# Designed miniproteins, single chains, continued (2), part 45

Each design is a single chain, and the fold is of that chain. pLDDT is the mean over its residues in the fold that is shown.

## One batch from the design tools (miniprotein)

Design m5544
Fold by ESMFold2-Fast:
Order: structure tokens, then sequence, then C-alpha cells
Structure m5544 (fold): chain A 72 residues (1-72)
């Protein structure tokens, strides 16, 4: 799986993606403001992990996805 591949490259990226998946599954049952707040926190952590583990500072989600794909 993508999570297993990510764990081999960066444990924190795998953990962040796991938490994003959990938030996505719970999004319909949570207040929108809480989903937005938690989502932004996870995106911030994702950008930091990409910078530290992959050496990239993505400007948006497409750039982040491309950087992850290149390392897998």
Amino acid sequence: SLAEALEKVSKRLAEIFRELGELGRRAASLPREEVERRGLELIKRLIEALKEDFGVEPKDGNEAAAAIKEKL
C-alpha cells in the first residue's frame, strides 16, 4: 500500500497520511470548522516532513504529491 511504501521512506509521512485518512473518514460526522482546523494542522505537518525528509518545500498539494511520487 502507499502507507507501507511511505513508512519505508519516512515514518512521520506514513503517520500523517494515516491521520489524514482517519480525518477524511470522520469528516461527515465532525463540525466543518473542526475538520478544517485539524486538516490545516496536518497539512502544516506534511509540508514540514516533506522539507525535512525529502528536501522539498511544496507550494501546493500537486507539488507535494509529485515530490512524494518521485521518492516512491
Scores: mean pLDDT 73

Design m5545
Fold by ESMFold2-Fast:
Structure m5545 (fold): chain A 73 residues (1-73)
Amino acid sequence: VKELAEKLRNSPLEEALKLLDELVKKGLSPETLLAIAGELLRNGPNDPKNSELAAHIRRLTGQPLAAVGNSTK
C-alpha cells in the first residue's frame, strides 16, 4: 500500500491516474485502493495532485460520499 502510494506520488498526474485504472483492472480490492488514497492524503493534505488521485480512487471504488437527503413526495 505505502509503496503504491509513493509510486503514484512520484509519477506525473496523468500516468498516476492510468496506474489507478490498471490496479482496478488487476482486481485490487476497494479497501486497498481506499488505503492508498489515505496514504496519499497523509503525505500531502494540501497537494492538489494527491487530492485529485484520492478523488479518482473514490470514483473507481463507488465510495458513497454523494449520498444526500431525500426530498421526495
Scores: mean pLDDT 70

Design m5546
Fold by ESMFold2-Fast:
Structure m5546 (fold): chain A 97 residues (1-97)
Amino acid sequence: MSKEELIKEAEKLIEEGKRAVKEGNAEEAIRKAEEVARLAVKLYEEYGDIETALKLLEKALEILKEALKLASGELLPPAIGAILRVIGEIFELELKQ
């Protein structure tokens, strides 16, 4: 996958995650945000683009925070886990600056 294709896919997933939040679908929002975070890490690992990776991780975190407000029962632990993982990735990349 090219850098441009990876960024386009991540932006598409961000819009899909925002739509899932708007539709009250916490499970889908969590899944889309986690996929954005994976693409952000891949962008850093393959291309060294820390700035874009951080921006994508921050957008994923915003989707996860909104999903957490919608989450209940069995979805609450995976939402919290995803948030903590993304925060960890953000700190790791910031330390590499």
Scores: mean pLDDT 84

Design m5547
Fold by ESMFold2-Fast:
Structure m5547 (fold): chain A 80 residues (1-80)
Amino acid sequence: SEEVKKAIIEKAEEAAEKVIELAGEEVRELAEEAVEAAKKGDISAATGKLLEAAYLNKEKEEEILEIAKEFAKEVSELMS
């Protein structure tokens, strides 16, 4: 449904915002690409971009990985 699609995009935007807050400008492009992938319905690509952000910033890697895992879990629950 359109409501589920909107909820998924909202979760991607929340994850992207958290990633940018943790790692700053360095990860912004990847975080924004994750949101664009979610808008296209490509959840695998959205999650992949969040994972790429984790590997780009070694200091915040574990925290960003946790955000990516939370996003994947929440999207899975919305699609159930």
Scores: mean pLDDT 85

Design m5548
Fold by ESMFold2-Fast:
Parts: structure tokens; C-alpha cells; sequence
Structure m5548 (fold): chain A 88 residues (1-88)
């Protein structure tokens, strides 16, 4: 399910965020790329899953998916900032 896939992405992002906080700037860049790649893949997968739906339904579903992926990116940013503060 998309919810289970989101949990797997959060797990991967959390591991990278913890590593970035400990190991510094190169790992922060790796995390940023991973978040971007997850967002791109999530939108692509949603588009494929909705290929049989009407254009209006696909637009609504893609808009919702974009909001979900933005929430994921925001969550990763907040987690990374918190971990960096704790590392000080």
C-alpha cells in the first residue's frame, strides 16, 4: 500500500538523517538527493496507478500525492534540523 511505502521511505530517510547529523555535509547532500528521488518516484508511481482514471480524477490524485510528498520532505527537514541541534 502507499501508506506502507511511505513508512519504508520514512525509515530510509531517518537512517540517512541520523547519519548526516553525525558525518556532516556530504551525507546531508545524499539525504537531499534521496528525498528528491523519493518524491519523483512517488509522483511517477501515482500517475501509473491512476492511468485508468478520468483526467479530472488523475489531476486530483496527483495533487493529493504532491501534498503527501511535500509533507514527507517537510518531515525529513524538521527531523534533520532537530538531529543537527542535538549534535551541537
Amino acid sequence: SSEQQMLEWKKKAKELAEKAAKEGPSKVKELEKTVQDIGTQGLSDAEKDMSSLSQSQRQQGLQYTQQVMQGFADWVKELTEKLLEEAR
Scores: mean pLDDT 77

Design m5549
Fold by ESMFold2-Fast:
Structure m5549 (fold): chain A 59 residues (1-59)
Amino acid sequence: RPIDPVAAARALARIARTLPANTHQLWLDYFRRELERDPTLSEAEIEAGLAAFRAELAR
């Protein structure tokens, strides 16, 4: 696949963690919308990506 949602989530969340904390929810919402726009991703893949993003932000 051109995009691995879990790998993309970890990479983006690591960048988001270096940004102001008040923008973290904005980045999560942005990432969710981008995953939902990809027609090649299943609902389970989108959920896995969002779970990985939240887990990485919580570190």
Scores: mean pLDDT 78

Design m5550
Fold by ESMFold2-Fast:
Structure m5550 (fold): chain A 77 residues (1-77)
Amino acid sequence: MIDKITSEISELVRDYLLGKISKAEYEKRMKKLEKKLAEALLKNPNFIGLDRKSAEAIARRISDLILSIEEELLKKK
């Protein structure tokens, strides 16, 4: 499930960087995907004891990392 959510984040980031969606739509969809990612982290048996606030913070860090990766990939084209 995490793989599917991170793939959706990568697609959203690419669409935003290519100008296919507005900044407002990007921010709205990103918040929804970050919430889904946090829930997936909380349900992962390898992360028993992870609290919701920590999961939400980790989800934001993951989305920021994906944005940085996609920006670097775009610069190399």
Scores: mean pLDDT 81

Design m5551
Fold by ESMFold2-Fast:
Structure m5551 (fold): chain A 97 residues (1-97)
Amino acid sequence: MTPREALKRFVEEAIEKYPEFKEPTDDLKAAVENPVSLKDILEAIDAGASLDEVYDLVRELFVQVGVVYPPDSPLVKKAEELLREFGRLYDELKAAE
């Protein structure tokens, strides 16, 4: 599997696990000028985004969710889990460069 294929599969699986992050939530659209969604990350990968650029987008999604929602929100916990899961893939793919 190429790094791009691995990134794309991860985000496609993340959309199925965390459908609430597929598109920006209404709360994110109201509170943030440039909301980041998993669909936007998929489009960035398809446009040739680097591993580091994809990581920055996943981190930005996590930061935005953490600013908009309370710390005990299920959405914040899901965003933390998503970032942690992506961090593992990032370390594996970065080591392979």
Scores: mean pLDDT 84

Design m5552
Fold by ESMFold2-Fast:
Structure m5552 (fold): chain A 95 residues (1-95)
Amino acid sequence: SMEEERERLRKVVEEEAKKADKDKDGTLSFEELERIIEKLLGTRLSEEEREELRKWFEEEDVDKDGTLSLEEAVRVVERVVERHEERAKELAKEA
């Protein structure tokens, strides 16, 4: 189901990117990506999660143009979702 989840994330990112991309340049800014992730999670990112997103955004932004392609954005979203799920599981274990 990892492949299924990745394809689902890609489709959602593509749909939300089309809605968020006001410039229609085929790239996503940090703010646009943050909004897409918050919609996917159904919650606002914490300051810590936002800092992690910034770091991973910069890692994928090899061209240093301040934007990510759709494929680069999907990779960042996948990482943020994985980390968010790990945090949710840790909180659930605190019973």
Scores: mean pLDDT 73

Design m5553
Fold by ESMFold2-Fast:
Formats: sequence, C-alpha cells, structure tokens
Structure m5553 (fold): chain A 114 residues (1-114)
Amino acid sequence: SLEEIKKETLEFARKKAEEAGLSEEQIRLLLETLGKIFDIISQDPYDYDGLMAELERLLAQIPAEDREKVLDVLAEALNYFLVQLSKHMSPLETATLAINVAGLIFDARLRIRQ
C-alpha cells in the first residue's frame, strides 16, 4: 500500500541519516520534510513549487556545512520511494515524477552554493 511504502521509506531515510552522522534534530527535520513531500506528491506530483518550498524550509534550518549531507540522504530516500511507487504507477507517470524529483534535488544543490 502507499502508506506502507511511505513508512518503509521513512525507516530507510532514518537509517541513511544515522549512517551519514546527522544529529537527532536534523534527522527529525528530514523525516518531517519527507512526510510533507509524500503528501504533496500524493495530491499533485507536478507541484514543483510546493516541493521546493518544503525543501527550502528544511535547508534553512540546517547549518551550511551539513546541507549537502542532508540533500544526499533526501535524494537516496526519494529514489527509494520512487522505485517502490513505480510498481503502482504507469511508466509515463513514473518517468515524469523521477524527472521532477531529479530536477528538484539539482536545483536545491545549486541554491545551497549561493
């Protein structure tokens, strides 16, 4: 189910964040942000502005030196989510969502360097 995929993705993200050495507060913020991203994707997978706003809100709360690590964990978690979700979506829907997520992470990486 979608709810099981969300739950498994959050468990995967926590493990990856702990392995990356993120603080408990950074892990909490990352997991809260992932939950909001899942809700946005579930309602409108083309809401790029909504997805970017949640990501900017997360990064504003993270020290500059940790932002790249947080984005790496977020990218891994979103890739895990997309792989699981693709089993329940058409090839076109899956490809479109994957392109949007890749663009989101790329744009966020550029913004943290400014």
Scores: mean pLDDT 83

Design m5554
Fold by ESMFold2-Fast:
Structure m5554 (fold): chain A 68 residues (1-68)
Amino acid sequence: SAAGAAALRNGIAAARAGHATAGAVGAWDMKQAGEISEELAERAIAAGYAGDAAATADHLEQALKEVE
């Protein structure tokens, strides 16, 4: 969805800016909405809460391909 794609882009931007936990929250919201695969959402959430902003952004960018 357009809203899902926008939410993922916001999460990627937050993670790229070094806000790993904000990226994880974005992944959680997308998982709850059913917009991305649970596997990609879980990986982004885990990376974000571990403080790995780069890995969080990478997983979210992979998920963006599923909604575009």
Scores: mean pLDDT 76

Design m5555
Fold by ESMFold2-Fast:
Structure m5555 (fold): chain A 76 residues (1-76)
Amino acid sequence: PEGDAERGKKLFEEYIASQAQLRGKGGTKGIDLTGIRREDLIRMLSNPKEGGGTLPDYGLDEQEIADIVAYIETQR
């Protein structure tokens, strides 16, 4: 689905911001998501265990994942 960056910002702040970084900002020991490829971001968010267990499993749907990825793309 088409990602909504404004919705994605809210979802990122709610679920991900404590566990990950953007542009070196955010959780001190979190992965920096800024340089990660779109396909790898989708994999990490859709299947956290398959993405290496870097993020908790939040039960995000396909639209929520697309929204979060769209937001991360605005921060590159």
Scores: mean pLDDT 66

Design m5556
Fold by ESMFold2-Fast:
Structure m5556 (fold): chain A 97 residues (1-97)
Amino acid sequence: MSYEELRKAVESDSLMDEPSVLAILKLGAPNSTKTSYTPIQFMQIVLANLEKEKLFDENGKPVKIEEFLKSFGIEATNAQFYELVDLVQQRLAEIYS
């Protein structure tokens, strides 16, 4: 999955059923029977897993998010991923405020 595909899904709030997405979602909800998730749910699970794992480099800095995502077949830079986080947070604020 490319960044552009992921961004379009987040912007359109389209259901995501791609194997890379489902593999990441199983990390947060291994017993889930869902075959598709919203982009907001996807981003929340990714963030929760990154916080739980506390991925850090040899200097104690967070490991590049791009490396985590690439391990599941998703290509996005750290900057691109945080653009998606900001977009999801804006949508969550609209829903809960």
Scores: mean pLDDT 67

Design m5557
Fold by ESMFold2-Fast:
Structure m5557 (fold): chain A 71 residues (1-71)
Amino acid sequence: ASAEERAELRALAEETWKLAVEAAERNPDDAKARQLASEAARLYSRVDEIEDVAAARERLLALKEELQAAR
């Protein structure tokens, strides 16, 4: 992946993680919100190690859509 693609993935991962934290704080007893937050945090922590940037981007966009739908 290019440095630009990696930077875009990192920005998306950070944005998705922030949305996940907000969702978990809003609904602390929601197991689904906790699961989404855990997955977003894992992807963000490993963003520099991800070789398949396209697959990671697709998963982050799916997580972001699920988090926005839960509002």
Scores: mean pLDDT 78

Design m5558
Fold by ESMFold2-Fast:
Structure m5558 (fold): chain A 81 residues (1-81)
Amino acid sequence: DEEIKEILRYLGLSDEEIEEILKKGLVGPISEEMNEQVKETKEAHSDNTIEELKEVLRVILLENLENGDKISLPSLETIEE
């Protein structure tokens, strides 16, 4: 899905990492729970919020990829706002 690829690219993942995640089927649907967590993180950080969110989400994604756990993603709109 193009939206999922754009989200992962926005978070700073390489095309190779994105393809690996998608091949393993470790990405679930866009989640309202994850959207709420992103909004809460934005409220906590005020300035540089986008860069802090990218780092937090990237770490979570890479850890889940290594462990083989399925993850939910926020919408691209929620991350970019």
Scores: mean pLDDT 69

Design m5559
Fold by ESMFold2-Fast:
Structure m5559 (fold): chain A 75 residues (1-75)
Amino acid sequence: AKEKLIEELKKAKSTIEVIEVAQKYNVPQDVIEKAVKEGNDAVKNATNPTEISQVNTKIKNAFLKLLEELGYKIK
């Protein structure tokens, strides 16, 4: 289950796909909202394709960090 969540998150190519994968694996809605907010805040006012691409990467990184903090790690 955890391995599949991480694998599908790596395959996600858009913010909406990241959210859909998280919801599929029952990640709490407040964790999803926090990760999206942190990713968007990190690349607020993106004006070029590179900055826009970085939003998805930062949202993925925020998700992985929040999942780690929430105990979604191997003991």
Scores: mean pLDDT 67

Design m5560
Fold by ESMFold2-Fast:
Structure m5560 (fold): chain A 80 residues (1-80)
Amino acid sequence: SVEDWVDPITRAPIVGTPFKTSGGHVFNQYDLLSWLWLNKIPLEEAVDPVSGKPLTKEDIAKLKPAYAEAVEAAVDKVLA
């Protein structure tokens, strides 16, 4: 059950799309992508915020479609 999962980045319950890294950590997908964007980490150099290990090519491929949306959301927060 995903309701017991807490996002390690926000320390809040995962309420959006959950994303499980190869390292076994579960994140809110948009919070993970926003964290990468705000820390100036390119998607191709993405790391797991908990372990510090690089994300796999498959993990990166799964995130690519949502990355543009997360970047736009992060820009809107800065400009608002």
Scores: mean pLDDT 69

Design m5561
Fold by ESMFold2-Fast:
Structure m5561 (fold): chain A 81 residues (1-81)
Amino acid sequence: SAAAQKAKEEALLEELERRLLAAYLQGLHDRLSVAEMRERLDAVVAEFLARNPDLSEASRARARAMRDNMLAAYEREVEAR
């Protein structure tokens, strides 16, 4: 059903958010450059999208937005160093 698909996609996006947060925190610890963090977050999202080809376009857009928001937050952290 559409409701079951939505619930499945929400659970997958929550898992992606946890993975992106883990990568972000590790990148802060390792003092990565913005370019290195971009590569790391891009790799996480690319793998997620490849493993979930049947995701709706709305959920795919949300995954990319999560990446972009995390990267913007990391850029601010680097500027504050």
Scores: mean pLDDT 89

Design m5562
Fold by ESMFold2-Fast:
Structure m5562 (fold): chain A 56 residues (1-56)
Amino acid sequence: MVISETVEFKEDMTEEQIKAYLRKKYNAGYVTVKGEGAGKYDVRVDTTWSSVYAVK
């Protein structure tokens, strides 16, 4: 399934940190993050496969 939402994060979080956070929160293998400015991000999380099967 796919989850889409707009979220606001603290000022010093990078897109990489946001992707890591969302992967843990949803146990998702695929996450896309788009910056909208002022700490706001449009995110899409695909839980088609679990992050436990992701390598690295």
Scores: mean pLDDT 62

Design m5563
Fold by ESMFold2-Fast:
Structure m5563 (fold): chain A 90 residues (1-90)
Amino acid sequence: AIKYLDEAIKAARAGDLDLARKYIAEAMKKFDELIDTVPDVEVRRQFASRATAAQIRGVAMVVDGESEEDALIYTAEELKRIVEELLKTM
């Protein structure tokens, strides 16, 4: 998940927004696989909720007039932080 998020940030900064979106999607697929291995239902629920909130906030940034590049970078950086915190609980 983290490597895909790093590649998403790099793609977004290079202006390749389609590639950035593909890497975020791959990272989310890997995150879903990871979250399913978490035995604590409450921990799983909390991290799933945080990932959903980060994606919603990214969409809200675009609605509020931020660039799609900035929104994708924010989303990838926040998801990376969430994944890093989840890995510390495992």
Scores: mean pLDDT 81

Design m5564
Fold by ESMFold2-Fast:
Structure m5564 (fold): chain A 87 residues (1-87)
Amino acid sequence: MLEEALERLRELVRERASTIASPALQQQVLGMGEGAVETIRLLVEDGLSLEEALQRVLDSLTALRNMEIVPGAGTVADVVQEVLEEV
């Protein structure tokens, strides 16, 4: 269900962030993770399925990773993909 998936996403983001040596990158990953959680919630409230909301956020984060201009986007994308695979 939605809340379980969002809690799982927060847990995985915190776990991945804890392995990051750079404090600035760690905070950026945590912030992007919370942004992803809020975006997924809003998309589901707007009528998307949880799977569709996760996929849209994953697509956006993957685009940011490929542009190489937002450090940590790849880490959050990997976490969103892991949650999507569990749904």
Scores: mean pLDDT 85

Design m5565
Fold by ESMFold2-Fast:
Structure m5565 (fold): chain A 96 residues (1-96)
Amino acid sequence: MKKEIERLLELAEKSDGMGALLTLAVLISILKEKLDKNPDDKEAKAQLDKVKAWYDANKRAMDVEMAAYLLEMGANPEALGLPKEIVEEALRRLAE
């Protein structure tokens, strides 16, 4: 498990967009399972918190790109449950 986590962290660091999100999602799953088996694992909890923050940042960037694409195609992103902040950032990018 530790070697698998290290390899996935390296892969996530070298990946962009969807590849990074998928790798980070797998890491979150593995770290959650590790914590479920040993709740007192402070190292695993710290790693999970860091990976979650990294995932959230990458997901926000991807959501903005997705919103921009959908807006350009004439779709209504509000109907898709995207946050207003994401839609506003996408609109700003399309206007520039």
Scores: mean pLDDT 75

Design m5566
Fold by ESMFold2-Fast:
Structure m5566 (fold): chain A 96 residues (1-96)
Amino acid sequence: MEEKEETLELTVSADGTAVATFEIKAPEGYKAKVTVELLDDVENVAVTAGGKSVTRPGKKGDKIELEADAGSTVSIGVRSADGKPVTVKVKVKLEK
């Protein structure tokens, strides 16, 4: 069972938004459980993985979970409430 955890600091642009994108690298036939934890308050967070998407306001400690197939691209978009960088923790758990 493979689990990868990474902390991402998202620097917001002049419009108050930031986006991070990564690919789920695993052999064909694997599925990934993607958990995005907010370490800062946001006006809005959008997480897309494969064909699934979640968009909502968020508070520090909120978790967003999506399941995606191997090779899917994960995109995390945030809108900062105060124009400061937003930190998120991303956990990817691979299952066969």
Scores: mean pLDDT 76

Design m5567
Fold by ESMFold2-Fast:
Structure m5567 (fold): chain A 63 residues (1-63)
Amino acid sequence: DRRREEAAAALRRAEQHEQTAQKYRQQAQASSDPDERQKLLQLAQQHEQAAEGARKVAEEILA
């Protein structure tokens, strides 16, 4: 089904954002510079929000 394909694409985007967010969080954990850590955490949060948005899109498509 077309909708299943669209939902799968949205879930793949969510997974990519989740992986990127996790990398930024790992980099933040390794950073000793508070300013760099804050920037990396903000980037992680942006990608986490994008992942959540993509998952909601997939849920709406499957509804």
Scores: mean pLDDT 87

Design m5568
Fold by ESMFold2-Fast:
Structure m5568 (fold): chain A 119 residues (1-119)
Amino acid sequence: APTTVTQVMDQAIRQMQQGGQSLRRRDVSTFQQVVDETRRLIGKALGMLNIDRIMNNASKEQQQLLDQVQYLAVQTGRNMDQSVQSAQQGDYSTGQQHWDQAMQNMQQMRSYINQIQQM
């Protein structure tokens, strides 16, 4: 069966859960690998969503949800970058805080994607 956008997002969230565990173990190498895979999965989900094509024919409600998805994707990327930087500096507490924020943004993004898919 074809992979859905929601399934790709669920894979990304599972990767992020592993990233949080690596960060708690202070395993920066494994954490970086998880961050790279998470970025790949987010990019895949956004590409599959085909935002440019949907936006040209989207309802006002769909457009607002797509804008929120785009905003959260950017914020997730920034939080992941800040988490990596903090972990590389040995500040695992700050790294975990940024990672937890990225996780919250990812879960919200997945919720909005699910809403768009049901419209």
Scores: mean pLDDT 85

Design m5569
Fold by ESMFold2-Fast:
Order: C-alpha cells, then sequence, then structure tokens
Structure m5569 (fold): chain A 91 residues (1-91)
C-alpha cells in the first residue's frame, strides 16, 4: 500500500513496489478484466518496479481490449512512475 511520497505515481490502487520498500500490491482494471497482483520479496524477479508489469503481461491473452502496443504504453508509464519513486529514495 502506498503510504508516502515514494509510492505516489504508480497504480491507482496503490502499487507500492519500490526497491527497499516491502509490501503487497494489487491493481484491477474492470475495462479489460486485468487484475494485477504483486508480492514483495521478489523485487529482482518478474516484479521489480510495479505489479502491473508482471500481471499485464500475464493477462496478455486473457485481456480483451488492450493491444500489445497499448499495454506496452501502460507498462512504460508504470515503469517511469516506479523509477521516479526509486529516485525519491535517493533524495
Amino acid sequence: TGRGTTAQGVTSEGTDLTRGGSGESHAENPETGYRAYARSGGYEGDVVVDGRLATVADNLEGGAGDSPEEMERDIEEARKRAEEIRRRYKE
């Protein structure tokens, strides 16, 4: 859960996957039926920055509405948000 300045700018439901910050994250998109779930402890695995990254790809075949290109844009934005959070840690 996003509790502070470092977690802002990820998913709407508060995906708090920042390196050094443990937590469980989830996001749900009723439009495409996406359900992004991420558990801390594996920051250097499939889920490093944002739970959306792992679950968006996982729901690629199940998600109806988003093309691979559109999902890539969503992933890119989530990645930028997570990267900004990581930089916040350095500040």
Scores: mean pLDDT 41

Design m5570
Fold by ESMFold2-Fast:
Structure m5570 (fold): chain A 97 residues (1-97)
Amino acid sequence: MKKEEEKKKEILKKLEELKKEAEKLLEEILKEIKETLNKEVPQEEVSRLVARALRAIGILIDIEILKEKIEKGEISIEEAEKKLKEIEEELKILKEE
């Protein structure tokens, strides 16, 4: 039973780390979008950057929802670990694009 509280703390710590990574990625994408406003670039490139920004925002929303569910006790540790891995994979894919 005490082992479950330690796992919750570990998951919340990892979510905080993922949040910082996603926020940094979003800042980098937004900076690229801002730089395109000062250059004649194809609309296709602007659309790609906007799509990436929206995906980063989606990841941040997913992190916040999962944190809230864990804090309220509305999710099992096993389900939280599964959701954490899904968020990690989505962020990894977005970084590699």
Scores: mean pLDDT 83

Design m5571
Fold by ESMFold2-Fast:
Structure m5571 (fold): chain A 67 residues (1-67)
Amino acid sequence: MEAQKQAQIEKQLKEIERKKVVLYTASAIRIIGYEFDGDYKKAEEVRREMEEELRKLDEEKKKLLES
């Protein structure tokens, strides 16, 4: 039972890490684009959105580890 539960948790943790990488990459591209255009306010909005989504992913990770 423990080995099966651990394997399932590891799979879900890998999914969360993949989502984080995708989020960082997409957000970085958007931020660079806005900064290049001189739109620093939109760049800040993208950073705030990224931080909020990262918090959600961190909460999911915490719930898995507490299980």
Scores: mean pLDDT 81

Design m5572
Fold by ESMFold2-Fast:
Structure m5572 (fold): chain A 88 residues (1-88)
Amino acid sequence: AEAARRRFEEAAEKAAEVLKEIDEEKGERAREVLRRLGALASPESQATVGDRLLEYAEEAEKNPEKREEYAEKILKFVDWLEAALAAG
C-alpha cells in the first residue's frame, strides 16, 4: 500500500512537470485531478495509474523531441481519469 502510494505520488509529480513545461495551467489542473485520484483510489488503482504516468514521463525524458506528444498523452490520460472520478 505505502509503496504503491509513493510510486503514484512520484509518477504524478513527474507527469505534472512534463505538462507544466508546455502549459502551466494544464499542469496545475492535472495535479489537482491526480491529487483527488490519490485520495480516492485503491492501492491497486494507484499502482496501475502510477505505472502508466511514469511510462509517459520517462518516454518524454528519453525523447525530448517528442515531449509535446507525451505531454498530450498524459493530458488525455488525466482527462480520462477525471471523467472516471466524476462517474463515481
Scores: mean pLDDT 79

Design m5573
Fold by ESMFold2-Fast:
Structure m5573 (fold): chain A 98 residues (1-98)
Amino acid sequence: SPLEEAEARLAELVRRFTARLREARAAITDPAALAAEVAKLVNEFMDEVDRVLEEYKDKLSPEELAALRERAVGAFHRAVELILAGDDAALDALLAEL
């Protein structure tokens, strides 16, 4: 269904951007540079979520689109928190539920 397709695509975006942030966290030792890269990745993630949802605007209700956006954004914000905290176990559990 269009809903299941959109959910799968947004889950893949969360996984992909989480992997990119993990690589950035491992590579960047300067806190200011890391904060700038986190902000950049969050903005790019939001743009990609909105692009995916735009493709479904005529296939899903406004309520379904809003719920999908909230879930994807919430999951990625949680992933950001866990990566910055170094909580690999909680991050792996989050990604398994996507």
Scores: mean pLDDT 90

Design m5574
Fold by ESMFold2-Fast:
Structure m5574 (fold): chain A 61 residues (1-61)
Amino acid sequence: SAARRAAIEEKLRAEFEAAAAELTARGDRALLEEALRHGIALARKVGADSILPALEAALAA
């Protein structure tokens, strides 16, 4: 359902923000990139296509 998808997308966004903030604070670029690649794979797997551009842009930065 659309409601279930929206809930999954919100959860993924929150998890991404928390992980990215922690890794950025540590200066661990390699782990940040791994976390972003994992997040992209998860978003594709669950069909959360709306968040993919933001995750891909973060990886490219």
Scores: mean pLDDT 75

Design m5575
Fold by ESMFold2-Fast:
Structure m5575 (fold): chain A 70 residues (1-70)
Amino acid sequence: MEATLVDDDGRTVTVALEPGSTAELAGHRFTVVAVDPAGNATLRSEDGRGELGVGPGTTYISAEAARALA
């Protein structure tokens, strides 16, 4: 299963919802650390600042949300 992350500039990144998958968004790198049986994933910033919950399909990430995770 995959999620598509969209930033406020309309750039898209597709990430596999599997533990250990990585994606770069708004200059920040995220790793999938958990996936629940419903397909909801937890992405953690490689900088260790925070976590982002994403569901299956398209997730819109504001620049403010991306900065909060950096």
Scores: mean pLDDT 72

Design m5576
Fold by ESMFold2-Fast:
Structure m5576 (fold): chain A 65 residues (1-65)
Amino acid sequence: KKKEKEEKIKKLEEEIEKVRADIERLRALLPTLPPDTRPGVEAEIARLEEERKRLEAEKKKLEEE
C-alpha cells in the first residue's frame, strides 16, 4: 500500500518536473521573441503553471493521506 503510494507520488513528481522544465524553457525564450508573439507564449506559460499547480495539489493529497 505505502509502496504503491510512493510510486504514484514519483510519477507525479516526474510530470511536475516536466511541466516546470517546459515553463522555464518558454520563459527563457520569451525575451528573444518578437513583441507580437509574446502574449501567445505568456498564455501558454500561464496554462502550464495552472497544470503544475493541479499536479502539486494531487501530490500533496497523496502525501497527507
Scores: mean pLDDT 81

Design m5577
Fold by ESMFold2-Fast:
Structure m5577 (fold): chain A 89 residues (1-89)
Amino acid sequence: GTHVNVMGRIAGQLISTAFVFKDLVSDDEEMNKLMDEMIEYANKALEAAKAGNDKEAQKYFDKAGDKWQEILDSEAGKIAMEKIEERGK
């Protein structure tokens, strides 16, 4: 349904944003590990959404969102987000 399609789009955006973050923080092993985990969950959510498995898509989307929030709450994540926002202007 529409909700699953929206989750798939957001998961794709999270994956794209994570690769930009990895470029900005390439020397931060802990940050890269969190991003790799988030990318893995986002990919699992996207694949479940494509398969029409709404419950599995939601489960992995929630896990990706939790990891993304952990990244954003970090000092390095906040700095990287500010740099991305400046590049988008």
Scores: mean pLDDT 75

Design m5578
Fold by ESMFold2-Fast:
Structure m5578 (fold): chain A 70 residues (1-70)
Amino acid sequence: STTERLIRESGKLRAKGRELDKVSKEVGEELRKAGDYIYLSRSESLREQALKEAEDHLKKAKELIEELKK
């Protein structure tokens, strides 16, 4: 189901956020926030907004990772 998929994806991002927090706290926080918003997207009424928030946090995490490579 869509709900089970969203719970799984949320869990993966939260876990990755916790691991990367040990290397970069800001990257870890952005990934955990993305996971939290994906979890909120289980609610149909919140889904569109929550997925947009998750995408924004994922984009921020990507930008931070690219800056760390420089």
Scores: mean pLDDT 83

